Designed miniproteins, single chains. Designs and how they scored, part 42

Each design is a single chain, and the fold is of that chain. pLDDT is the mean over its residues in the fold that is shown.

## One batch from the design tools (miniprotein)

Design m1540
Fold by ESMFold2-Fast:
Structure m1540 (fold): chain A 61 residues (1-61)
Amino acid sequence: SAAEAARAAGLAGHATAAGAGAWDLSKFGIDPEAARKAIEAGRAGDAEAAAEYAQLSGLAM
């Protein structure tokens, strides 16, 4: 769902800041550009944009 995608994107943004690295998602076949935008939107507090990009990246399918 969009709410779950937004939460996941927000957590992914936090994980990236904690050193997990959004770049690592590309190793699992997730679109790195969409994932990066989802994380960036989540970090900026834009839950709607974060959810949209998370779904496009495959994080919340």
Scores: mean pLDDT 60

Design m1541
Fold by ESMFold2-Fast:
Structure m1541 (fold): chain A 59 residues (1-59)
Amino acid sequence: MQKKAALLAEAGRAAAEGDLERARELLMSLGFSPEQAERLTEEMARDPDRAELRAYFEL
């Protein structure tokens, strides 16, 4: 049951590649609010690994 972890990793990749819209959609599908998803997407674009760990901890 690692679907959430896989989606979170995919969101991080999308953000790192500049696809912020896709990253935000993936984060919202994980249960983050639109505001949280937007913030996390911005953080993932700057530092994907650290932002991914933070998001995983907050899930």
Scores: mean pLDDT 74

Design m1542
Fold by ESMFold2-Fast:
Structure m1542 (fold): chain A 83 residues (1-83)
Amino acid sequence: TLAALQALAEKYAEEIAALEAEYRDRPDDPAAQAELARRLAELAAAAGDEALARFYRVAADYYAGRISEEEALERLKEIIEER
C-alpha cells in the first residue's frame, strides 16, 4: 500500500508539472490559462480532490470569459465556505 501511494503521488506530481510546463510561456493568454485550469480541474477530480477541482473549474470559466470577476469571486467564496 505504501509503494502504491508513493507511485500515485509521484504520477500526480509529474502530471501537474508537465501540465504547468505546457502553459508556462503563455501567462498572458486567457484561452491558454482557461485550458490549463480546465485540465488541472480534471486532474484534481481524478485524484478525488473535489474542492480543488471546483476551484479550478471557476478559474477556467473566468479565463474563458464565461463568468464575470464578481461571479467568480462569489463561487470561490461558496467553495471556501463549503466545509
Scores: mean pLDDT 77

Design m1543
Fold by ESMFold2-Fast:
Structure m1543 (fold): chain A 69 residues (1-69)
Amino acid sequence: MADLSPTERRIVDLILERGEPLSPAEIARALGLSVPTVRRHIDRLVERGVVARSESGLVGPGAVAVRRL
């Protein structure tokens, strides 16, 4: 099992339920978090291949290339 943190699960769930890409500011407002906090969690989710950031700064479900650690 790969359990996400509660905050990461909320971010993923919100994006999937909206069915469209969201800005970090919209995610922050919806979850009551600061934009920097949301961006930190998004970076981890992108690294896991769960979400992707577009060039426009929107965050959605997307195929992300494998990452090296």
Scores: mean pLDDT 72

Design m1544
Fold by ESMFold2-Fast:
Structure m1544 (fold): chain A 55 residues (1-55)
Amino acid sequence: MAAAKVLEALKKYGPLTLDELVEITGLSREEVERAVAFLKAMGLVKEVDGKYELA
């Protein structure tokens, strides 16, 4: 599941940009964008200065 891969990447590598998440997870940009939007809505991820990190 895209959200699980995003969470794993953030746990392993720390705060990451959208481009870094695409590169690390191997997901499409659109899949990563949908996954981070979902995770932000759930309060599991936050965006700070253009980077995503665990909330």
Scores: mean pLDDT 84

Design m1545
Fold by ESMFold2-Fast:
Structure m1545 (fold): chain A 64 residues (1-64)
Amino acid sequence: SDVQKSLEGAEGFIKFGEEYKAKKNYRNAAFYYELAAQSYLNAGDYKKAEEAYDKAEEMKKKAK
């Protein structure tokens, strides 16, 4: 289903975000967390979308 595809995509983007965060590449981590948030919104999972967006904003603040 389109919802399932969006959820699978969001999970993949979270994994990329975590990998870049572990490397302290906060700019790329923020980018992938934002993609995850958009994918969760498309799936109708507003709670996970908000959590992913908050992670992206945290990463943007660390991107120096």
Scores: mean pLDDT 87

Design m1546
Fold by ESMFold2-Fast:
Structure m1546 (fold): chain A 62 residues (1-62)
Amino acid sequence: GMKEELLEKAERLGVLGHILFHEGRTEEAIRLYEEALRLAEEAGDKKMAENLRKQLEKAKSA
């Protein structure tokens, strides 16, 4: 369903953001984490959204 599609996209963007962050591509990682967070919040997945917020704050602090 639509919620499942949003969560799958959020998960893929979060994974890609994590890879880019570890590659030192911090600004690109931040953009992907922000989009992933938006999708997770739209889908109502509080756990995924909280995890993405933590990753986003970590990336912004680098």
Scores: mean pLDDT 87

Design m1547
Fold by ESMFold2-Fast:
Structure m1547 (fold): chain A 65 residues (1-65)
Amino acid sequence: SGVEAMKRLLAHSLGWSVERVDAMVEEARRMLEEGRSEEEVIETLVKRYGLSRKNAAMVVGIAKV
């Protein structure tokens, strides 16, 4: 699927395992389900995982699928 391809590209870009990217995506999904705004989730991912805002926004996009 396109989602799996995006996760693999993100893993390669970050030097992470696909499993680690999947865990981060699931964390983002949980935060969105809790009612946090997309901006709050982006800022949390930037602070927690050290991502650029662009990469954090991609993670949120994946989590919304």
Scores: mean pLDDT 84

Design m1548
Fold by ESMFold2-Fast:
Structure m1548 (fold): chain A 86 residues (1-86)
Amino acid sequence: AAAELAREGLEAAEAGDAERGVELLDRAVEAARAEGAPRERLLRAEVALGVAKIGLGVAKAVGGGDAFAARVVAAGARAALEALEA
């Protein structure tokens, strides 16, 4: 469930939907926590989510930068997926 949500978040971000990517990645981290994922794996996923949220926030603050936000969220989702699939 958690890794599947992270993969969906990556797919959304790669399609250019940074907000949906962050939403799905947030749900992936919560699913991983509920599933009792190892602490180190959960922390790696939380850091990836934090980076994705920062990228989206910066793009919104600057006005525009949707492609930048999507790339940062995709990178974060990929890192979270790697952490959750291990």
Scores: mean pLDDT 82

Design m1549
Fold by ESMFold2-Fast:
Structure m1549 (fold): chain A 59 residues (1-59)
Amino acid sequence: MEKELEKMLEEGRRLAEETQKRLIEAGMPEEEAERLAQDLLDFHEARVEELRKLAEEKK
């Protein structure tokens, strides 16, 4: 499961980067796009951390 959680984190980073680029392309200021992408990444990381805790508790 650890390897799966790591892949989920990598996927979240890619989605955040892609989202940031698309927002900038759509005319959003770079700083705002970066902040929004970071918020999305933080939310995703929090979910992955919760899954990690559940996996650890059920061992």
Scores: mean pLDDT 78

Design m1550
Fold by ESMFold2-Fast:
Structure m1550 (fold): chain A 63 residues (1-63)
Amino acid sequence: SKEEELLEEGRKAAEALAAGDYASAVEHARKALELAKELGLPEEVIEAMEAQVARLEALLAEQ
């Protein structure tokens, strides 16, 4: 289901971030955000996820 895919992509993003793999963290976080939007999660949740993606992209750009 999309709900299971959302949880899995979020888990992969967290694992990548813990490993210092910011490129993979961004990729998985973006997929999780897309799934959250498709599932119609509350706007505040979407905004928080967008902020997290932006933060990860900034970390990647500094490498």
Scores: mean pLDDT 87

Design m1551
Fold by ESMFold2-Fast:
Structure m1551 (fold): chain A 75 residues (1-75)
Amino acid sequence: SLEEKIAELEKERDKFIEQSNKKITDLANKYQQAKEAGDEEKAKEYFDEIRKLVNELFEKTRKMDEEIAKLKAEL
């Protein structure tokens, strides 16, 4: 049960990181295209969204890692 819970959390963490990185990459490409087109308003919008996702990725990953570490300490 505890080992299964750790495995599921690690799987969820890896999936979250993968999905977040894909979204950040897609937005980074859109940001670059907006910059090249001279669309400063749209570029700022994409940049702000990238910053939000990077912060969410960091915060949520840290919290997940803390939970996984606590569970592993109980093994």
Scores: mean pLDDT 88

Design m1552
Fold by ESMFold2-Fast:
Order: C-alpha cells, then sequence, then structure tokens
Structure m1552 (fold): chain A 73 residues (1-73)
C-alpha cells in the first residue's frame, strides 16, 4: 500500500492513474488505504488521482468509498 501511495505523487499521469486503480481495486479492503490517500491528496496531482480512485470505489465497493471519503475530511 505505501509503495502505491508514493506513486500517487508521481509527475507521470499514467503512473498516478495506475496507482489509483491498484489502491481502489486490489487493496480496497486494506485499512492503510484511507491514510495513504489522505497523504497523497496534499498535492494537486494527488488530489486528482484520489478523486478518481474514490469515484471508482463507488462503483466497485460503495461502502468502502464512503469510509475513505469520511477519513479524508
Amino acid sequence: VKKYAELLKSEDKDVRGYAAAVLSTKFKDNPDVAPALKEASKTEEGKEAVAWAVNYLKVVNPAKATEIENALK
């Protein structure tokens, strides 16, 4: 999880998208995902990637998406 959270801060848009996809699918049940996304959202690039990941989670796991949104506020 930590490794993918670092990738959310990447200058490469494709790398950020990949990290967001992995965090929102493979690690959706991992309790470290919400803290990692909160840290990533401190940058503009990270905010966009986090928003994408949360929107994807709303389709795949709505309950987890809500938990993450609440943790980010």
Scores: mean pLDDT 70

Design m1553
Fold by ESMFold2-Fast:
Structure m1553 (fold): chain A 59 residues (1-59)
Amino acid sequence: SAVLEELAARDPRVAASLERLLAEGRINDVVLRVAYHDLARRFGEAFARRVVEELRRSR
């Protein structure tokens, strides 16, 4: 995923954590909300939305 590759370039730790949660089937609405707020604050709402939409699609 181009969006997850961009996340890994910006924040490799958060990318690794979200990839692990995705692999474990642990991406739930609470995780998505927390990820959205963190990423929106640091990288902007448009980027946060793209990441959350990719995670929601891939879960």
Scores: mean pLDDT 87

Design m1554
Fold by ESMFold2-Fast:
Structure m1554 (fold): chain A 72 residues (1-72)
Amino acid sequence: KVEELSKKARELIDKALDAIEAGDVDTARQYIEELKKVVEELKKIAGKDHPTVKFYEAAVKGLERLLAAAEA
């Protein structure tokens, strides 16, 4: 299940980046929120300190920064 969630997280990151690149901030926001839910599920299964969880938490923050820059 961790591998399935990681695969889904990666797909959501790609979709969010594509939406940001296209200037579709609302769609990007939706994918980032879905990614946050996947990360919370990963935390419950693998634990907060798991490297995979830390990686995707960093990815969420990175995407939020890119979205903020795209809105400016």
Scores: mean pLDDT 81

Design m1555
Fold by ESMFold2-Fast:
Structure m1555 (fold): chain A 72 residues (1-72)
Amino acid sequence: KEEAIKYIKELIKKTSDPLARMVLEEALRLLEEGKSIEEVINFLKDALKYNPLTPEARKALEEAIKFLESLK
């Protein structure tokens, strides 16, 4: 859980795409509120499916999902 929070904070700092930042900031909020890693992964997967994303935004969200999956 703490590793997930730290990772998402670092990813936000490295992300310049505004839409990706907004989605990652919401994911961070969910983690800080105590949502499970699985719930946050599902949130990010839904963001990938239902939002028009730039290639940069898509890559950032896919990277976040991959990292969070590794923590399960």
Scores: mean pLDDT 79

Design m1556
Fold by ESMFold2-Fast:
Structure m1556 (fold): chain A 73 residues (1-73)
Amino acid sequence: MSDEELAEELERLARSPDREKQEEAFRRAMELFKQGKLEVALRAFLALSRSPDEEIAGSAALWAGVVSTLLRR
């Protein structure tokens, strides 16, 4: 799976109304962050930050901020 395909898959999971799929997208985004795949992780966290679940959205917005800062050097 390419980085683009992976980002699209995670954004699809993040947009799902199923909390379990949103949690899967969050876990996979964290794994990508740990692997240094910052651009893919950022796209996933930004999609998750739009979740109607306040806990998922808040956590994802925080991590999107962290990843965005690292990408700016």
Scores: mean pLDDT 84

Design m1557
Fold by ESMFold2-Fast:
Structure m1557 (fold): chain A 87 residues (1-87)
Amino acid sequence: SAEELFEEGKKALANSDYEKAIELFEKALAQDPNNVLAWINLGQAYLRQGKYEEAIEYFEKALALDPDNKIAQTNLKMAKEQLEKKK
């Protein structure tokens, strides 16, 4: 189920297995694209890999679904600041 894939993704993320976490969250989101936490966790996995452009995209997806989500807002700001430092 989407819920099982999401829970497995969270475990992979907690273990710093970012590639596995990304795969599991993408599979979960293919079944349930309205899972705001899955978009946030996908963005966090990319952020931890230094993939700031991808992280920004996924945090913006989360904010499109939940504009007041403080976790997504904070992570989006951090990802944008890191991307600007690369210019």
Scores: mean pLDDT 88

Design m1558
Fold by ESMFold2-Fast:
Structure m1558 (fold): chain A 76 residues (1-76)
Amino acid sequence: MELEEIAEEVTREAGERSGPRGERIAKALGTMGLKTKSPEDVLDVGRSAGQAFPEHRETIEEAARRMVEAVRKALA
């Protein structure tokens, strides 16, 4: 599966779980992964977003985890 397809799925799932804010944050994480190809950058953004929006922390952490896994697989 292409990295872009995974980013789209992660964004959609975050929206389903946490509504429009969760979707916007997940989309930002997906965009970061696609542009930087850096698991570390995705983790840093995800951690900061989870601290800023603790009510969406679980959704943000899952989105970051899936993007990190996808980026690592794409780089292998």
Scores: mean pLDDT 82

Design m1559
Fold by ESMFold2-Fast:
Structure m1559 (fold): chain A 71 residues (1-71)
Amino acid sequence: MAIYRAGDLILRIEGDEAEAEYNGESTKLGRISENRFIGRLNGKAIIVEIDREARTARGTFGGEPFELYLE
């Protein structure tokens, strides 16, 4: 399992499955391509792309850009 985090936003990846957590609420994300996942959390759309070489995950949450770092 890989964990990417910045502040209160956490992304957990295990195989082809992904889960996003924010402020204690979590949701499973749907895989839309090899490194991209999409879902909704707290009424906001979340789209994330994993960069395994850079050890980061980047995307948007409610339209706001984010960058998460591999723990």
Scores: mean pLDDT 83

Design m1560
Fold by ESMFold2-Fast:
Structure m1560 (fold): chain A 66 residues (1-66)
Amino acid sequence: GPLAEFLQRELGMSEEEAEAVEREVRRVIAETGDVAAALALPIVQSILSQMSPEQQARFRELMEGL
């Protein structure tokens, strides 16, 4: 999906790792109805800490579109 494609392109994540992150983000959003809950995930916070401000903004937009 779009989040996994972004993670592969921008951070060089493997397809398997990127798809696993998108799946976990989608699961949390589906269960809570809240993007902020997915943003609070330790793996998501770790990913965001490796990103530029521009990449962080795009990542958040992609999460909101899930």
Scores: mean pLDDT 87

Design m1561
Fold by ESMFold2-Fast:
Structure m1561 (fold): chain A 58 residues (1-58)
Amino acid sequence: SREEDLARLSKDPERAKEAERLGVRGIVTGDAALLREAARLFEELGAPYVAAQLLAAI
């Protein structure tokens, strides 16, 4: 699952980096809205496993 997510994210590295920046910021600041937004972007990129991990951090 994680490897499949990473393979899909590699197909669109710019959008993947954007989602990662939001996720990291959400974790550092404790901002649940940023974590939900990052998870939404990862789901759109076909990375549901990564998205679920971010939502678990809320």
Scores: mean pLDDT 81

Design m1562
Fold by ESMFold2-Fast:
Structure m1562 (fold): chain A 57 residues (1-57)
Amino acid sequence: MLTAEELERIKELEERVSKIKDENLKKLLLASLEGLRELTNKEAIETLIKKIEEDIK
């Protein structure tokens, strides 16, 4: 289950992803954020958040 801090980070990432001009990248990152909300493994959640942050860079 996501912590309050993880939910805040996801919200910030969603806002950043919404600004991406590349439609394909935006769709992939939004799908990753949706998948992240379904994860129960903390390590997988942290890894996916980090990858999304790197992709948005």
Scores: mean pLDDT 74

Design m1563
Fold by ESMFold2-Fast:
Structure m1563 (fold): chain A 63 residues (1-63)
Amino acid sequence: SLSAEEVRKRMRELAKKAGLTDEQFDALLAEHVARSQAGEPADPLFLKIAAEVGKIIHEEDEK
């Protein structure tokens, strides 16, 4: 199992490939946390990045 820090690192790597800077990704993550605390639905772009990271982690663990 990966730590939250390792998952965040992989998310940043995917975000960079999608054209986002580390600062833009950090802002998106902070917005996701704020929306979650307010009971609002998650941002679709954030969910897409998180889902892709989950697929990569699953593939790595099953090799």
Scores: mean pLDDT 74

Design m1564
Fold by ESMFold2-Fast:
Structure m1564 (fold): chain A 78 residues (1-78)
Amino acid sequence: HMTEEEVEKLKAEFKKADINGDGKIDLDELYQYLVSKGLVDPSLTEEERRKLAEEILKKYDKNGDGYITFDEFLEFKK
């Protein structure tokens, strides 16, 4: 299980990704987060990078609402 300190660090990262502050990360916010963290291959085209972000969103979007919640973000970042 994650420590309280690790959870607080992930809350800070989630807040940075959650640009509009609604408590959810949409596809555009996820794409920007992944690019800013270097989590996508820079040799990929923008279309390929966006497709990867879409696939990650679908994988962790358990509700099917097109957003990643903090709980889903914790599972993604582990």
Scores: mean pLDDT 72

Design m1565
Fold by ESMFold2-Fast:
Structure m1565 (fold): chain A 59 residues (1-59)
Amino acid sequence: MEELVEKGKELMRESFRAAIAGDEEKARQLFSEAVKLFKEAGLTDEEIFKMAEEIAREL
């Protein structure tokens, strides 16, 4: 579980950086992959939202 969460966070950071760079397609793909990893780790949609919000704030 821990490794899935950490990998998901990294993909989420890459997704937001891609979005900032204007690469919307790459951002969407990376975001989708991060969400899948978080769901595999057992996180709820609410927990995933909070995680994404926290990561975006740290960028």
Scores: mean pLDDT 81

Design m1566
Fold by ESMFold2-Fast:
Structure m1566 (fold): chain A 74 residues (1-74)
Amino acid sequence: SAAQAEARELMLRFADILEKQGRTDLAELVRQFVAEHPDATPEEMRAWLREHAPAEDVPALEGIVKAAEHIINE
């Protein structure tokens, strides 16, 4: 629960960074996922992002998921 909340907070911070970089589309996508799937596993998040994100942006978003996964597994 605490690790899940920390991972969620990290993902929202990355969304804020994406928004400041002019990638409001990706920021909204990450925020939508966190709001709709607050207890999702990293695998479920990867599957959702591959379905909804542009293919060219998947590697950057995968980096965010890996950071969140590291927190959940600690």
Scores: mean pLDDT 75

Design m1567
Fold by ESMFold2-Fast:
Structure m1567 (fold): chain A 64 residues (1-64)
Amino acid sequence: EPVTAVAHFPTREQAEAARDAALATPGTLAAEVAETGDGRFALTITAEDEEALVAAARAAGAAA
């Protein structure tokens, strides 16, 4: 069952690097970066299950 998480980054470059790392992780269905109104960037990760989501989130954090 698909699951989602949101992470916030201080720069666009960090958010985009995190997105790319998440998308390279097996089981990731989508990763999207959006600018927030407070000058930060939100990364929404959708994965096929919780195990894949945890792996994608770890990869994203390591890339930022």
Scores: mean pLDDT 83

Design m1568
Fold by ESMFold2-Fast:
Structure m1568 (fold): chain A 75 residues (1-75)
Amino acid sequence: DEARRRLEALEEGGLELLRSLGASEETLELLRRAVETAKRYVEALEAGDEARAEELERELARLERELRRLIEADR
């Protein structure tokens, strides 16, 4: 479960670092959602649930687009 442990470390350390750098709460919320969705994606892959994994992959792509839009707006 290496991928999940890495995602947990990114959630704990990464969000704290970004908050320290002045990231908005909206950006932090989207990042938390992305990490949580990635964890669910890993769980679906481990369970062999291909349909759920595809759904979560689409959700990750949507969150990525939202993050890009937000970052561009904060320029």
Scores: mean pLDDT 75

Design m1569
Fold by ESMFold2-Fast:
Structure m1569 (fold): chain A 75 residues (1-75)
Amino acid sequence: MLEELERLLQELGKIPEVRAALEAARKVLRELGASPEQGMEALRAAALTAHELLGKASPEELTEAAVRAARETFA
C-alpha cells in the first residue's frame, strides 16, 4: 500500500497541472504548520482532487480545488 501510494504520487507529479497544484497545497500546509505526517495525507487528497478535475476544470480552478481539499483534510 505505501509503495502504491508513492508510485501514484510520482505518476501524478508528471502532469504539470497536478505538480503545480501540489506545490500550492504544500505552501498552504507549511503556512498552517502541518506536520510531515499530516502533510502527506493532505497532499494525497490534493493530488487526487487535481487529477479528478483534470480536463473538467481550468488549471486555476483545479489548483484552487486541490488546495481546498488539502485544507479540509488537515483541518
Scores: mean pLDDT 75

Design m1570
Fold by ESMFold2-Fast:
Structure m1570 (fold): chain A 59 residues (1-59)
Amino acid sequence: MEEAIAKMLEALIADPDGRTSLEEIAKRAGFDSLEEAEKAFREITGVTPEELRARLAAA
């Protein structure tokens, strides 16, 4: 789980302009669905992948 979240974080930071969909990032990290990935991501990081992407895009 933590390894999958680390992969998602890396992918989000590397793609701040949102070229890759969140569903594709979740799939690459090994999640069955974006909903599963969002729950795990929020449990580990305290934010959703959508929130993090928005913050990176706004920075």
Scores: mean pLDDT 78

Design m1571
Fold by ESMFold2-Fast:
Structure m1571 (fold): chain A 73 residues (1-73)
Amino acid sequence: MTPEELRRLAEEHRRLADEYLEKANELGKKAEELLTSGTKEEVRELIFEEASYTVQAILHISKALAYERLLKR
């Protein structure tokens, strides 16, 4: 794998992590709003989606860090 390819992959995973974190944050805000007016089921669904996007963000951050470490060697 070339240094340019590693850099591209690191940048791509960083961008994806940011996108997933943004989506998770939006869902978290919606869940908080529904705590006053929504059903427990609706809030639960949003919390599960938020958790799912947060996990995806963590996985992409981990991959970006791995590629960045390979570039520094």
Scores: mean pLDDT 83

Design m1572
Fold by ESMFold2-Fast:
Structure m1572 (fold): chain A 84 residues (1-84)
Amino acid sequence: SKEAAAKAAAEYARQAGERLGLSPETVDRIADAASEGARKGKNPTEAAKLAMEYARQAASDLPERTRDFIALAAANGAYKGAEE
């Protein structure tokens, strides 16, 4: 389910970004990118990888630790959603 992967990637990225105190605009940008990446995955592993890569690119202006945290959250969401 590409839609479930995309939705879960965006939701997990959004929750992580909010917990990190990122602005709503930044959170929406990263969540949208994670969703796009997840949707392109052909299986759970690829959905997680692409969600992580797209989230990292959208968060390129953020500190590495912050970027890694939100990208990992996006990957976890994408993997879980893709298995549904």
Scores: mean pLDDT 87

Design m1573
Fold by ESMFold2-Fast:
Structure m1573 (fold): chain A 57 residues (1-57)
Amino acid sequence: IEELLERAVAAIRRFAASSGPGTEGDAAAVRELLAEASKLTEIVGPEETGRLLNEAL
């Protein structure tokens, strides 16, 4: 769970870094973010995923 949370936070940071000119980079960052968030949600559920991400950020 902690490893998945760390990966989800990393994906969010990559998305933030990719914001701007560069549609290809934005799309890749969004896909990565969704994939990691989906994994975390599958294990702990949507409410706990939101709580953990809010605490980690």
Scores: mean pLDDT 67

Design m1574
Fold by ESMFold2-Fast:
Structure m1574 (fold): chain A 70 residues (1-70)
Amino acid sequence: SEAERLEAEGEELARRALEALAAGRVEEAVRLLEEALRLAIEAAELRGEEELAAEARAALPAVLARARAL
């Protein structure tokens, strides 16, 4: 399904974000992490998991701020 495709793409972007962080490319890592989280939220919405999607959206600024602080 489309939700499964978005989840898989988000997981791959999250993996790439961790690799970028390990290499010291913080700006690239934050960009990839933000995109990964947005895809995960979209996938949750497509599955009808509105509460999970809302929680993830609310957490997004704090997660990105923590990533930038690394």
Scores: mean pLDDT 81

Design m1575
Fold by ESMFold2-Fast:
Structure m1575 (fold): chain A 57 residues (1-57)
Amino acid sequence: MEELKKLADFYKKMAEAARETADILAGIDPEQAERARELSDKYQKLADTLKEIAEKL
């Protein structure tokens, strides 16, 4: 249970880092910026799902 909460927090941080990376890349490489934004969305969904599972267990 504790490990699932740590993983959720980890992926939340990764989503934020990917979002910042996307913003930086938007001026340099728009294609990579879009991919980083999609990665941020996936990390956020993982964090939300892991948090829900941890709360149900």
Scores: mean pLDDT 83

Design m1576
Fold by ESMFold2-Fast:
Formats: structure tokens, C-alpha cells, sequence
Structure m1576 (fold): chain A 58 residues (1-58)
């Protein structure tokens, strides 16, 4: 069972990828928080790490 914060973070990642834009500061905080509660071996964890690294480079 996924926590609500993980689902919210996935929606932000999908929207960012679809729109081709970087996450906002608020969206990044939600993704970072979701990363803490996500299984490190999951696809979701890898996607969260990738989007955060992409946003850090600005």
C-alpha cells in the first residue's frame, strides 16, 4: 500500500516529465519527503532520485 505522499510525488514527477518543466521548490520538498518512505529497490524510488538530481543542476 502506497502512502498518499508517494502518490502525490508520482503525480508531480509525471506532470513534470509530460510538460518538460522543472519541479517547483514546493514540489521538490514533497518528492524528497516521499523518497524517505519509498522502498529503495522500487521503480518509484529511482524516478524520485532522478527528478531530484535533474532539478539540483538547475
Amino acid sequence: MMKEIVEKAMKYVEKSEKEGKLLSKEEMKIVEEALKVTDPESEAYKKFKEILEKNKKK
Scores: mean pLDDT 75

Design m1577
Fold by ESMFold2-Fast:
Structure m1577 (fold): chain A 117 residues (1-117)
Amino acid sequence: SEEARREALVNAIAALGLQKSRELGLKDTKLLVVPRDELMEAVSAPRDERIERFKEVLEKAKLIDISGKSLTEAIAEADRRGLVPIGLADSEEDYKKLLEIGPEVVEEAFRLAEAAR
């Protein structure tokens, strides 16, 4: 279904964002989260608009302190609050790096979803 496809894209963006954060060597001290409903709408946008819509979603991003918690527990808490984890951060500098790679993560998620058809 269309709903299931959007949910799969949101999950792919989250997984890729966390993977890219680890590849950048970012510490598991803060979790970058965005509103699930806003991200679901962004991934529903036409191909030529999806990067712009994702940039709008990133403007609503928040950092959640997860120091002393497991990543699994932090993700579960975010999910209960209607938030999607899209990256890891330790500092303001790390947050800026995650914002810079955000559009690339979205494009990669769509490419993988299209290849899975």
Scores: mean pLDDT 75

Design m1578
Fold by ESMFold2-Fast:
Structure m1578 (fold): chain A 73 residues (1-73)
Amino acid sequence: MKEEILKRLEEDKELTLKLLKEKGASEEELKEVEKKFEEIKKLIEEGKYEEALEKAKELGEYIYEILKKLEER
């Protein structure tokens, strides 16, 4: 289970970073997204699944704000 969750998280990170880069996200925004994925990974590795879920929601909101800014430009 834990290994499967971590594998899916890594795949989601790779896809998200690729899509954001293709849409014109800045290097700073890409680094922040990667940092947030790494924080979620650490929480999962520590068995803190509830905290990982909260951080995943924060990451989703951050990605939404990046996409919104890119669409408005």
Scores: mean pLDDT 82

Design m1579
Fold by ESMFold2-Fast:
Parts: structure tokens; C-alpha cells; sequence
Structure m1579 (fold): chain A 70 residues (1-70)
């Protein structure tokens, strides 16, 4: 677990999402959560992207996990 690496991966994911590279963005955000499973901002960003791609079931599972951390 590396919170610094989690932040770097989340920043890469956000940049990719702004470029419309949603699948690559999701990959980077998932890696960020592997490094820090409590990274609420990365989790929320991943949920939003999963919904954009119509992956509602995956988004709902993550939303429940995120709410449990609040």
C-alpha cells in the first residue's frame, strides 16, 4: 500500500477521463484503489466513470463500499 502512488495513479486517471479515455482512466483509478482502498476521491471518480460507461452494477457495489467509509 502506497498512498503517494495512489495519488499519482488517481491524477493519471483524472487526466485520461478529461481526454475521453474512459477505459484507461478506470484502469488507473482501480490501481489507485489497490494502493489505497480508502481513497474516497478516487473511489467517487471511478463510480462516476463506471456509470458513464453503463456499468451500473459495478458502480453500485463501489458506491456501497464508499458510503461504508463515510
Amino acid sequence: MDPEKALELAEKGGKLARQGKYEEAIEQLKKALEEDPTFLLAMQELIDLLRELGKEEEAEKLEKERRSLL
Scores: mean pLDDT 81

